# Designed miniproteins, single chains, continued (5): the designs that were tried, part 32

Each design is a single chain, and the fold is of that chain. pLDDT is the mean over its residues in the fold that is shown.

## One batch from the design tools (miniprotein)

Design m17093
Fold by ESMFold2-Fast:
Structure m17093 (fold): chain A 57 residues (1-57)
Amino acid sequence: SHMEEEERKKFYEDLKKKLEQLDSAIAADPENREQLEKERSTLQKEAKKKIDEWRAK
C-alpha cells in the first residue's frame, strides 16, 4: 500500500528529527541530561514497538 509506505517514511523522518533535537538538547543543557535521556529512551521504545507492529502485518 502506497499510503502505508508514506506513513512509514514520514514516521522515520519525524523520529530522526526528534532524536536529533533531543541529542542537541542533551549537549546544550547537561543539568537536564537525565530527564532528556529518559525522553530519548521512551521515544526509541515507542518507535520500536510501532516498527515491530508494521513488520508483524
Scores: mean pLDDT 79

Design m17094
Fold by ESMFold2-Fast:
Structure m17094 (fold): chain A 59 residues (1-59)
Amino acid sequence: MIEELLEEIKKKLEELVKENPSLSEVHAFSALGLWKAEIDFRLKMGATLEEIREEVEKL
């Protein structure tokens, strides 16, 4: 489900913020918003959630 993938991305971004205190929660929320838009676009173009998840993991 797209909501599950977004939660995984959110948790990953929150972990990055915790490990790097120079990063702010604002940056994490901004990145999450961009990822949500990208996921919606990619799904509309026929990509699968698994394909998108694999690309996210490569980052």
Scores: mean pLDDT 71

Design m17095
Fold by ESMFold2-Fast:
Structure m17095 (fold): chain A 62 residues (1-62)
Amino acid sequence: SELEILKALIRKEAEEVAKEALEKGFDEKTVKERMEQVERALEEGDVEKAAEIVREFAKEVK
């Protein structure tokens, strides 16, 4: 479904940001907490919220 495709794209983006965060020396715990927030939003079906969490995490990693 279209929703499944959107969820997959958001997960891929979140994984890329998480990888960059770990490479930059972010705590594994911090990265895990951000990824859990993304997964929770996706479980709730709130794709917009999940995308926003990824954007905010990406800003922290910059």
Scores: mean pLDDT 85

Design m17096
Fold by ESMFold2-Fast:
Structure m17096 (fold): chain A 92 residues (1-92)
Amino acid sequence: MDLKVLLLSGEVLGAPVGGAIVEQEDGSALIVLSAPTEAAMDAAVAALEAAGATLVSRTVDGGKYVAVLRAPSLEQAVAAARAAGLEVRAPA
């Protein structure tokens, strides 16, 4: 199955934010983010929700904050990530 994965990187409130956009079989996409601070994660999630993504889950793993959001399409996920100030790139 040739579903696309795109890498996310950026800086939110002075903290490095990383993650991936993962295309789903139904044409929607998941946006997975990690951040070292709750404030950076709160800001990134708020920006993505303002751009039309829906929060699915939040957790803390190994002292890092993790969030999963859903967008109705891969194109909308990319647009939301860019609107949030994140860089979107293909994996090397």
Scores: mean pLDDT 83

Design m17097
Fold by ESMFold2-Fast:
Structure m17097 (fold): chain A 60 residues (1-60)
Amino acid sequence: DAEKSAEAAAKAAEAGEGAAGATGSWDVRQMGGNPEEARKAAAYARAGDGKKAAEYARKA
């Protein structure tokens, strides 16, 4: 799904950009999310792999 891949890539790119510039708020315990999946999604998005980014973002 090209649109879903683009949307997930955009979201992962924003998350990656925010994380790259993040200064101190990383309360993983409070979020309770899947940070490993989110991190992989961001990594694939910034590498330009929207398809894999979408798959990991979906799991996050």
Scores: mean pLDDT 60

Design m17098
Fold by ESMFold2-Fast:
Structure m17098 (fold): chain A 72 residues (1-72)
Amino acid sequence: MELKIEKEYDFEKVKEEAKKGSPETAEQIRNLLKELLEKGVTKIIKTEKFHDPEAGRTLTLETEYDLKELRE
């Protein structure tokens, strides 16, 4: 099963997130990955969009994670 995740950022939001530096986010990600593996999810496709307000453009990054290769 494939899971698709989309995130959008603008530069001001990226700066605010960098200031927060939350360890809680790392734990939430680990718990999410554990639940997905237990449910038999084998692949995650992640799409991230970064909006540049000065240029009025969006940079798109797409990443695939094969959870079968990430076995414990």
Scores: mean pLDDT 58

Design m17099
Fold by ESMFold2-Fast:
Structure m17099 (fold): chain A 64 residues (1-64)
Amino acid sequence: ALPGLVKDLKSNNVKVQALALLALNKLQEDNPSLKKVAGKAIEDFLNDEKNTKKLDVLIEAKKL
């Protein structure tokens, strides 16, 4: 479910965050109607200057 993926982006586990990021991106590509919610969640994650693990999550996502 979309709410679960948004919650997983705030997980303390880098792999869980990476999987959620990839799942949200695929969800918005497959379902344009969900782009507003899924796209905003991705944008908020990428623009969170307080998230020191953001780079680690992006590196992990690239490996998947």
Scores: mean pLDDT 75

Design m17100
Fold by ESMFold2-Fast:
Structure m17100 (fold): chain A 61 residues (1-61)
Amino acid sequence: AGQAAIKAEAPQAAEAARELLAGEPTASRLAAAGILASVVAMGGDEEAAAELRAELRKKLA
């Protein structure tokens, strides 16, 4: 039940993370984007999670 719910929310989590990464790169926004990328990975979309983590690394550089 919980895992299925996480899978259902993964696309929304990915979209929210992309919105956070598109805004001002504050520590709080980047931390939230990282948490959402982990939710996407738990939902089974490892490719989207890897893409979000790559964007996060670019913002931290």
Scores: mean pLDDT 73

Design m17101
Fold by ESMFold2-Fast:
Structure m17101 (fold): chain A 80 residues (1-80)
Amino acid sequence: MSVLELTRGLIAALRAGDRAGARRLFEQLMGSLSEEERQELVRRLQDVYEQGVADGWSPEQLLDAMQQALLDWAREVERR
């Protein structure tokens, strides 16, 4: 599967509340990436999470922002 396909599947699992499916897809996504790409993704997601928590975002706002960051990142990787 492509990085974008794995990312879409991960977001679908998260929205469905399928924690086990989300974990499996996340592990598969991370396993398909280079070490540099993994570090970049983790940093981007951590930055969004920490900023949202500091700014008092709701869990729904955090989830939406993190999902958007993940999709944007996956599209950037797929264009390369």
Scores: mean pLDDT 80

Design m17102
Fold by ESMFold2-Fast:
Structure m17102 (fold): chain A 110 residues (1-110)
Amino acid sequence: GMEEEYRRLKKEVVERLRELAEEDPERAMKVVEEGIEKLEEMMKEAGASNFRGDVLLGVAQLVLAVQRTVKKPDPNLLARAVGLIIEAAKETLGIEGGIELAEYILELLE
């Protein structure tokens, strides 16, 4: 079902971003930033907000901001940040929104 598809896509995005962050942390941080921007646009278009979604997005934004200031960005923290962005989409826009955002980020990882 959609819940299984959501979990599969989220796992694939997290794993691919972790691998990218180990090889090219600057590109990985750009993918996280573009994921955040896409989620904010989706939320604006839907006129939707959710307290848990806002908290998850805020934590992801904080992780990205901190990783941009360190000499060696942490691939596991960047991977966690992208997972939080996808979870924020699910919380705010429902499971279909979480899937849509995960698919968008997978295209950025190609």
Scores: mean pLDDT 91

Design m17103
Fold by ESMFold2-Fast:
Structure m17103 (fold): chain A 87 residues (1-87)
Amino acid sequence: MPSAEEVVDSLSEEEKEALVEWVKKQGFKPKSEEQARQAAEATMMNLLESAMSLPVGELFKVGDKEVEVVADPWEMARRILEALKES
């Protein structure tokens, strides 16, 4: 099973940019774009690990959205990212 870090590292630059925008919307004020990127990747890893700790079929809250927990970590990451883009 891939680690949350491996899944996050596989995200495209466009997907990572969406994560940075979401972190900034949550009130995070980075001192640099590099810090913003690191915070966004860490946030996604924490969200993915938290979601994957829940039973399959549970609803996981992401921003103002809820997403169903699935067994595939790659699909789970996509669901979280989609919810963040809509928040």
Scores: mean pLDDT 77

Design m17104
Fold by ESMFold2-Fast:
Structure m17104 (fold): chain A 94 residues (1-94)
Amino acid sequence: SRMDAQEVIRRTRQIITDSYILYYDNVGYFTDDQRQQIRDQMGQLDDVGDQAIRYGQRAIETGDRRDLEQARQYRDRAQSIYSDIQSIINSVRS
């Protein structure tokens, strides 16, 4: 549904925003190598998140369930990358 597609877009934007907040709140704890690793993960998150948003917008436009399923798949991948970023940051703070 349109509401489901809007929720996927909203959640994906939140994941991206939360990743940037998490990185900048903790940037002083990182070595240069750790900053590069986390930035690389954030770059992957941005790419995957853009795909989720694009398919979500397409699902709103077309009503095609397959576009919504693609948007959800990319959102779930974005969530997974965000969890990886959280794990890296938690390991640095341990």
Scores: mean pLDDT 90

Design m17105
Fold by ESMFold2-Fast:
Structure m17105 (fold): chain A 81 residues (1-81)
Amino acid sequence: SVMDEILAETEERIREMMEEILKNKWSDEEIDKKINEVLAETLQKAVEAGLSREEIDELLGRVYEIIGKEMKELKEKLAKE
């Protein structure tokens, strides 16, 4: 489905973002800004694709869960270095 395609693309974008954070040692403020940019891009794609409000809410919920998991793992790695 279009929602699954947007989710898969967003997951790849999140992983690329995590690699950049590790490489560049971004501040919390820079990380928050980039997360908001990714969320805004995902929302725009969903709206332009004609997803329903329910589908958009589900998609964003899944994206937030992925970001939360990846950020937790990243913070654990950074705390050990």
Scores: mean pLDDT 81

Design m17106
Fold by ESMFold2-Fast:
Structure m17106 (fold): chain A 90 residues (1-90)
Amino acid sequence: SEEIIELAKLVEEFRRAVDENDKEKALEITDKIIDLIKKTYPDDPLAKEAVKKIEELKEKFAKSKDPKEQEKIFEEIIKIVEELIERMEK
């Protein structure tokens, strides 16, 4: 679906922002991911759980000064988005 393609694109943009040490842009892209999930799956319990986890990881990422912790948070966000996509596709 178009929403899945957009989510995958946002994940790649997030990775680039992290690689460039652009923390502000990475946080902005995370907000776009959250908004897209909320818009696409407003009543889905799995989507609501995914959004909550991503929001918690976003706050942790914003407070982190450790590149290794930031990378781990990024990987956790990707995993959550990928697992959500897999469960929402027919």
Scores: mean pLDDT 80

Design m17107
Fold by ESMFold2-Fast:
Structure m17107 (fold): chain A 66 residues (1-66)
Amino acid sequence: SVQDLLDAVRVFDRDGDGRVSVAEFRRILRQLGLDPSEAALRRRYDRDGDGYLDFEAVLAERTVPA
């Protein structure tokens, strides 16, 4: 669920400003039974090209790779 995913992301990003690396986000998705490629995640959710996930980008699509 999106709620579960966001909660997990928050736990992992407790030291940041709500920014999670694409690799970290991919690990979270894998724990939820999803296995998207890192390149696909970066292309879709890393609009900045920083290698960090933007929460608003994830929410805008509302669909995680399955």
Scores: mean pLDDT 64

Design m17108
Fold by ESMFold2-Fast:
Structure m17108 (fold): chain A 64 residues (1-64)
Amino acid sequence: DLEKRLQELETRLKSARESLQRLKKLYEVAGPSTRKQLAALIDTLNAEIRRLEEEIARLREKLE
């Protein structure tokens, strides 16, 4: 069911975006060592968000 898959991906995207916002807030107040670790996590999460957006777009195209 493409509609169910789309809903699941949209839920994951929402959660990923919320996590990204929390990490960005932590990054603002963190020390240099912690900032380096947070930057890597932020990069990983941005990559996941892009993948989710691409998958959602692909499914939406298939659904019209």
Scores: mean pLDDT 84

Design m17109
Fold by ESMFold2-Fast:
Structure m17109 (fold): chain A 100 residues (1-100)
Amino acid sequence: MEEELKELEEKLEFIAEKVKEIALQAGFDEEEVEEELEKVRELVREKLLDEKVRLMLEAMYALLTDEPLPESLSPEEQERLREKRAEIKAELAKAGIKLP
C-alpha cells in the first residue's frame, strides 16, 4: 500500500515535469505553470485513494512513458490510448521534448 502511493507520487511528478516542459515550449510563464501544477498535485494527492483518480494517473503516465496500460481499462480504451501515445510522442518530438 505505501509502496503503491510512492509509485503514484513518482508518476504524478513525471507527468507534472512533462506538462511543464510542454507549457514552457508553448510560451507560458514558468511561475504560472508551477503554480497551476502545484494546485493539481495537491488535488490529486487528496484523491489518491480514489480508484478512478489512480487509474487516470496510471493511464496518463503510460501515455507519456510507453508503459503497459492499466488492465482495468476496456480493450477499446486501451486501443484509443495506444493511438494517442503515438500521437503525443510524435508531437512532443517535433517540439524537442523526448519521451522514452
Scores: mean pLDDT 72

Design m17110
Fold by ESMFold2-Fast:
Structure m17110 (fold): chain A 76 residues (1-76)
Amino acid sequence: HMEKLKKELENLIKRYEELAKQFEDDMQRAIDLATQAEKEGNRALAETARHEASVFQKMLDEAKKLAEEYKKLLEK
């Protein structure tokens, strides 16, 4: 049933686009935390926050990639 498949793909696209937005927000918060920690001379917190930002960046990139792949399937 084609309608069911289209709905499932639309739901997956929306889900990954929402996840990407959440990961972008999380990444930005981690970057801001790292910047603040650097200003305060807290090296341990700055390193932890940078690591967290890198993890969120990878998650963001993967979510964007999946959303685009599913969009490509839906548009065909």
Scores: mean pLDDT 85

Design m17111
Fold by ESMFold2-Fast:
Structure m17111 (fold): chain A 96 residues (1-96)
Amino acid sequence: SHMKEKLYEEARKLAEELRKKNPAAGDAAQGIIDEGYSRGLYEEALKAVKKLYEVADKPDEEIARTAGEMLVELGKKADELQKRIEELTNRIKELE
């Protein structure tokens, strides 16, 4: 729990710094944080926001493309996690 809070605060601070440099990049970073954290992908969300920070000085089109790529990666990770949850749920039902 404490680790999740620290990762969230780091990601949020980076999104605020991004917004100061480029509002579009900051909004994209917040979207990544919201999506990743809602799905339990805390470390992956922070990594994605750090990737956006690396391209914060690039044109908006490149920032948008990078954000889109990061969201696709988060979606793939979320799908993997969901499959694992379903497997564990099925195994628990077998204990009857």
Scores: mean pLDDT 78

Design m17112
Fold by ESMFold2-Fast:
Structure m17112 (fold): chain A 106 residues (1-106)
Amino acid sequence: SKEEKEKLLEEAIQLVKENKDKLLEYFKEAKEDPKVLVKKEYPLPKASPEVKILLQAAELLLFEADEKWFESLAAVSGQSISTLKEDAKSLVEALKKALPELFEPV
């Protein structure tokens, strides 16, 4: 539902704020080596599965990842690729407003 999606977005934003330094380092590493997106453990392993999926979708969108990674995430989440991309876009826009430093060039 819309209300559940809004709550999930708020929880994701709060989790990113609480782990900002760890995510900044992860994003820096991912920019230098795209293999980090697929081989390294996601930096928030204790996050709920729903929040992890949303954050991973946002990351795939932000780094312009191959469609196959969205297909993989869709299979795990039970969501469509289009839904994952829409939700990811909403999170990325919210994060750009709340934590612009995550998107600064190194």
Scores: mean pLDDT 71

Design m17113
Fold by ESMFold2-Fast:
Structure m17113 (fold): chain A 61 residues (1-61)
Amino acid sequence: TGVEAAVANAKAGNAMGPSDQASTTADQKNGDGIWAGTNAWIGARTKDADFARYTALKEAG
């Protein structure tokens, strides 16, 4: 379940380092179907990142 993934990430968070993101990325790859099937979705996320930056600047004002 999703709870088990969250627990694994919380344990990695104790290291207070890049392991947190590394662990999350590993969980995504372990899904196979998600990564293999939605690789195009990752491309769309780069656009979302750019928009998030714009939104942060807008809200800071």
Scores: mean pLDDT 50

Design m17114
Fold by ESMFold2-Fast:
Structure m17114 (fold): chain A 77 residues (1-77)
Amino acid sequence: GGTLDRVEIIEYGKKLGLSDDVISAAGSAWYSAGVDPESGIETAKRAGFSEEDARKLTEAAIGSTPKETMETAKKLS
């Protein structure tokens, strides 16, 4: 919720120790989860998540903030 500067969410992911590829995947999964969850799963799989972890990330992203989705990506990576 709220308006976030893209720089702020990227910096948050970096503070969690995530790679740029994982940050990009988590952001894309969050954006897609509310519209097309399968697209979110495929994006996470391309970033190196297993199918199970990609589904968990996308499911957790539904109704979550971008920061919460980054935290979920950290737990799964």
Scores: mean pLDDT 74

Design m17115
Fold by ESMFold2-Fast:
Structure m17115 (fold): chain A 84 residues (1-84)
Amino acid sequence: MKVKVTLLSDLKSNPKYKKGDTFEVEGESPEEIVAEIQKKLGVELSDEDRAKVIEALKLPYPTSITVKDAKTGEYFSLLLEPLE
């Protein structure tokens, strides 16, 4: 599956990422997509927040989600758009 990810907020823990920045991730499962998002942004999600992103990725339409980086306590928002 392939997903377009857009940051809906600035990411203080990785300040090169700004609100409106977009990237694409590809994986065989929602779990792989979440792992690639975490790796790309340099964030770590709790099990509960990973589950929220996985559920959002199963939806056939664009979905916004707010999650917390467990390392820093920073909240950030993403728009997840299915491409395939």
Scores: mean pLDDT 83

Design m17116
Fold by ESMFold2-Fast:
Structure m17116 (fold): chain A 82 residues (1-82)
Amino acid sequence: SDRQRRAQVMLQLAQYYLDLAQKLPSSSDSQVYLDNAQLLQQAAQALLNSVDDPEAALQYVNETLAQIAQTELALLERLRQA
């Protein structure tokens, strides 16, 4: 239940990033949104498939969220330096 709900929220967030990417289709900036959407889709799928190893799936989700956070921090630092 909670696992399925978390996966659904992650898929909704992935769709949001895909929608943002469509507004800048040929831009290098759109690639960041596409990458974040793919990471969220993969993490959500890992949660849904975690019947035999829920601990490894949760670790993968945490690592994915940390990667997204690092990407956002890098973008903020670039804006600060510009």
Scores: mean pLDDT 72

Design m17117
Fold by ESMFold2-Fast:
Structure m17117 (fold): chain A 86 residues (1-86)
Amino acid sequence: SAAEEERKRFLAGLYMEIAKTFKPEDAKDLPEELRKLIEESIRELEAFAASLGVTEVDERQRELAAQIKDRAGAPIKIAKEMGLSQ
């Protein structure tokens, strides 16, 4: 349905913006296997957004991405402190 396509495009734009906010520096001290998995996941999210023709994100998506990154940073920091290797 049109509503489902609109939702997919909104989420794709949001995910693309989130992916862009995860820099190599954010994963610098993570185990190599986990870092590779994160990098691959980011590439997949960017490819998915591009497949839906999402070339621009609005201010709302940028604000939500920033909030999500801030919250997601806590799990990444915890994983680093725990020495997780996956």
Scores: mean pLDDT 67

Design m17118
Fold by ESMFold2-Fast:
Structure m17118 (fold): chain A 79 residues (1-79)
Amino acid sequence: SVPVSLTPETQQELKELAKDPSQRESIITQLSLLLQSDDPEVRQYAKEVAQFLVSVFVEQGTPEALETAEQLKQLLEKN
């Protein structure tokens, strides 16, 4: 498992962001850009954020959330 080193505050902010379906496309787009960053620390942080959000969307269990989780998993496998 990828270690999640995110602070509890950041985890809570990400959970709240993930509750808004209108943010789904923005989340995918932003993480895709960060995962392609030239900065290895930025890429590592983005991987941890993406892995955490996969868990959040899987827990939500809606078809749209599960689709977003699969898109994030694909981004993680590609980068």
Scores: mean pLDDT 82

Design m17119
Fold by ESMFold2-Fast:
Structure m17119 (fold): chain A 71 residues (1-71)
Amino acid sequence: SLKELAEELEKLGATNIEIDEERGTISFTVPKSKLEEALKLLKENGFYPMMVSEDDEETVTIVARHESSTK
């Protein structure tokens, strides 16, 4: 579920986690050093990044959508 994905992202140090269950989207901010781990976790859960934005030298904001939400 989106909630379980959010909990796993928090373990990676993700912050500002926002879930939109109706759209099947999740947005979060993660340390740049954890970007690859976060992207892998998204892929393993059927999510793909829609947007990846570098906020500063230390953090990245990602917006991801579940594959089934593209219908």
Scores: mean pLDDT 79

Design m17120
Fold by ESMFold2-Fast:
Structure m17120 (fold): chain A 85 residues (1-85)
Amino acid sequence: MEELLKRLEEEAEKNNTLSASTPLGEEQARLAALVMAAAGKKGKITITDGVIETDTELKPEDKLKPEEREVLERLLREKRREIAA
């Protein structure tokens, strides 16, 4: 599972562009990039006045098999908790 999260972070760093005006906004943009990477999408992620804008709105559940969705949901939940903390 750590390998999968590491892979998604690498994909997000390479394939998605992040823009945010606050540190919390930057972490939220990173989470959005991880979601997009998990769904196999690339694009720009911008945080403006607390609103997350992406080139593609995706839910990981729509793109992954049930087993993969559960694993990624748990990993993304952990990442979200880290960002929120």
Scores: mean pLDDT 58

Design m17121
Fold by ESMFold2-Fast:
Structure m17121 (fold): chain A 84 residues (1-84)
Amino acid sequence: MIKEAQEALEVLKQLSDSEIATAVDRAVGYNPRTVSAIREGVRKGLSAEETADLISRRSGLSRKDALGIIVSSGRKAREILEEK
């Protein structure tokens, strides 16, 4: 899962801030705290574990759930890139 989450962040890095919000929304529904945490992780070049810890602290989710959200958001991000 950590490797998959790291690969997901590399895909998300290719998106604009609004496209990251769209990817997260498509993956887990409306969650502005999770969007904020993922954007910050991507823009600061944080690791998958560091980004998951940021999501966990802001949203009260477990680290495992946060990693799963990163992976799911990365899948939706790939779909957005394929639409271009």
Scores: mean pLDDT 83

Design m17122
Fold by ESMFold2-Fast:
Structure m17122 (fold): chain A 67 residues (1-67)
Amino acid sequence: SPRFKKVFEAVSRVAESPHASRAAELLAEKAGVEPRTLADWVSGRAPEEPSEETVERIVAAADELVA
């Protein structure tokens, strides 16, 4: 799904930054999302897709972390 893909890409961008070792945790905290929920979305295993607004927050948080 496009939303799962955007979440995966956001985490991947942070993982390629100086924050690599803590990418998922920092992104989840900054986006206001539970780390476990973020991990489920990254794996595509979550029963529900994140909302468009949640995806936008995750992408914005990733942009801030890689700046």
Scores: mean pLDDT 76

Design m17123
Fold by ESMFold2-Fast:
Structure m17123 (fold): chain A 63 residues (1-63)
Amino acid sequence: DLDSLSLEELEALFEKNREELLSTLDPSLAAYLEEQLKSKDPAVRKEALRIALQRYQLYERTL
């Protein structure tokens, strides 16, 4: 469950799947995510990573 992972664990999962994850998103959503990941608030970064990884899990499930 992504909600139980730490910020560090979410960042590691995102980096592992970064290229594929970003390629599955609309350009506007990808730009929004990149901005949120630069936030100084760790809660904002954690939520952005959770959303991105949840989208990627749904994508993988359809394959």
Scores: mean pLDDT 73

Design m17124
Fold by ESMFold2-Fast:
Structure m17124 (fold): chain A 80 residues (1-80)
Amino acid sequence: SLVGMSKLQKEMMLKFAEKVYGIKVPENPTDEEINEVMKEVNERLRKEGKLAPPGELPKLTEEERKAMKEILEEAKKKAA
């Protein structure tokens, strides 16, 4: 559910989807469009066996981890 996600988390996931999976995200996406992007990301993560069980961090590749760190650093600079 997107209701529990912060604006920063939503922006990070959308940028991750674009960089890692090449998913086109519209500018200023609606909650419905964000849900569709998140659904696609979750389907790809599930297919790749990268979804973590409850209470454990997801297992990312080194490339995906690097992409996430770059997105997080950029988002933190904009939030500060």
Scores: mean pLDDT 66

Design m17125
Fold by ESMFold2-Fast:
Structure m17125 (fold): chain A 73 residues (1-73)
Amino acid sequence: MGQAIGTVYDAILSSRDPQVRTLLSQAMNALFVDKDSKRARELADQAASLSTDGIGETAARAIREIVDALEKK
Protein backbone atom coordinates (compact mmCIF):
# COMPACT_ATOMS: atom_id res chain seq x y z
CA MET A 1 0.00 0.00 0.00
CA GLY A 2 2.72 2.55 0.86
CA GLN A 3 4.36 2.10 -2.57
CA ALA A 4 0.99 2.67 -4.29
CA ILE A 5 0.39 5.86 -2.26
CA GLY A 6 3.87 7.06 -3.25
CA THR A 7 3.11 6.35 -6.92
CA VAL A 8 -0.03 8.54 -6.82
CA TYR A 9 1.78 11.47 -5.17
CA ASP A 10 4.68 11.14 -7.62
CA ALA A 11 2.14 11.28 -10.48
CA ILE A 12 0.54 14.44 -9.00
CA LEU A 13 3.96 16.11 -8.76
CA SER A 14 5.09 14.93 -12.24
CA SER A 15 1.87 15.64 -14.17
CA ARG A 16 1.81 18.85 -16.23
CA ASP A 17 -1.98 18.69 -16.68
CA PRO A 18 -3.78 20.56 -13.86
CA GLN A 19 -6.97 18.55 -14.48
CA VAL A 20 -5.12 15.25 -13.99
CA ARG A 21 -3.49 16.62 -10.80
CA THR A 22 -6.87 17.80 -9.46
CA LEU A 23 -8.62 14.48 -10.19
CA LEU A 24 -5.82 12.45 -8.54
CA SER A 25 -5.88 14.73 -5.46
CA GLN A 26 -9.67 14.37 -5.24
CA ALA A 27 -9.35 10.57 -5.55
CA MET A 28 -6.89 10.50 -2.62
CA ASN A 29 -9.27 12.66 -0.56
CA ALA A 30 -12.12 10.28 -1.45
CA LEU A 31 -10.05 7.32 -0.20
CA PHE A 32 -8.63 8.75 3.04
CA VAL A 33 -10.97 11.59 4.08
CA ASP A 34 -14.40 10.57 2.71
CA LYS A 35 -13.79 6.76 2.81
CA ASP A 36 -15.52 6.51 -0.59
CA SER A 37 -13.75 3.82 -2.66
CA LYS A 38 -16.31 4.03 -5.50
CA ARG A 39 -15.77 7.78 -5.94
CA ALA A 40 -11.99 7.30 -5.79
CA ARG A 41 -12.11 4.75 -8.64
CA GLU A 42 -14.34 7.05 -10.75
CA LEU A 43 -11.93 9.98 -10.28
CA ALA A 44 -8.90 7.78 -11.04
CA ASP A 45 -10.53 6.54 -14.27
CA GLN A 46 -11.22 10.15 -15.33
CA ALA A 47 -7.57 11.09 -14.65
CA ALA A 48 -6.39 8.12 -16.75
CA SER A 49 -8.69 9.12 -19.64
CA LEU A 50 -7.28 12.68 -19.71
CA SER A 51 -3.61 11.62 -19.42
CA THR A 52 -1.61 11.69 -22.67
CA ASP A 53 1.71 10.59 -21.11
CA GLY A 54 0.71 7.46 -19.15
CA ILE A 55 1.18 9.16 -15.76
CA GLY A 56 -2.56 9.25 -15.08
CA GLU A 57 -2.88 5.58 -16.11
CA THR A 58 -0.07 4.58 -13.70
CA ALA A 59 -1.67 6.59 -10.88
CA ALA A 60 -5.13 5.09 -11.60
CA ARG A 61 -3.66 1.59 -11.26
CA ALA A 62 -2.05 2.59 -7.95
CA ILE A 63 -5.37 3.99 -6.67
CA ARG A 64 -7.11 0.69 -7.56
CA GLU A 65 -4.38 -1.17 -5.61
CA ILE A 66 -4.98 1.12 -2.58
CA VAL A 67 -8.76 0.48 -2.83
CA ASP A 68 -8.17 -3.30 -2.93
CA ALA A 69 -5.84 -3.12 0.10
CA LEU A 70 -8.37 -1.04 2.10
CA GLU A 71 -11.28 -3.39 1.20
CA LYS A 72 -9.18 -6.42 2.26
CA LYS A 73 -8.83 -4.98 5.79
Scores: mean pLDDT 78

Design m17126
Fold by ESMFold2-Fast:
Structure m17126 (fold): chain A 76 residues (1-76)
Amino acid sequence: DVVFDDEEERAIVELMGLPGVTPEAARRAVEKGIKSLDDITPEELAEILREVGGRDVTLEEAQAMLERWKKERALR
């Protein structure tokens, strides 16, 4: 089992707030050094969702998802 620190666990929870991001996708992002939504690029998001989600995600879809999530976070 992979042990994550408190910062990594918080990043996993934050990334799981995105629609279509599974716990496995969030863990993969943290393994790549992505600790917040501000650090993730649309290209990295698309790659992670494709690798773990088992579906092709376009760069445009990843950009739209990230923009939507940032707006929802700002409204909270």
Scores: mean pLDDT 71

Design m17127
Fold by ESMFold2-Fast:
Structure m17127 (fold): chain A 59 residues (1-59)
Amino acid sequence: AKALVTYEDANGNVKQVVVDLPAELLSESEGARKVYVMHVLPKILGVGSVRRVLDVKFL
């Protein structure tokens, strides 16, 4: 399922990206969704590109 991820980059800038995430995450807590995205998003955007995940909104 598509999700809008709001994250802070390595320089402290707030950015947004649309990524495809497992639909199973729709049943998970906000915290569990953020933990999953924090592990996966650096593999998509590049190692060290993500400082923290601020929000995960399914579209």
Scores: mean pLDDT 81

Design m17128
Fold by ESMFold2-Fast:
Structure m17128 (fold): chain A 110 residues (1-110)
Amino acid sequence: MLREQAVEALELAAEYVEEGTRKFAEVDPERAERARELGSEAVRKLEEAKRAVEEGDLETALRYLEEALRYLDELIDLALEVGPKASEALRLYSLARGYALRARGLVLQL
């Protein structure tokens, strides 16, 4: 149960990163490549955390989650730097961060 909920939260976090990056690229083509780079790293770390959770390697899962959260913080900062036109991307990145934190909390209970 808790493991399945952690996996679902990680999948939702990755989906919100991908959607946020698409929305960011629509409003700021100049920084779109940086957002894609950071977004792909965040998704990769979330997918690695998901694999570690599925394999029962909770220490590795927590390490990848901390790395994903660092990339999410950079994406949020990037959206804030762009300002109001990036508000939808900021909302989606904030949702991704919330789900990553939920996954972290669930992993800590395993």
Scores: mean pLDDT 90

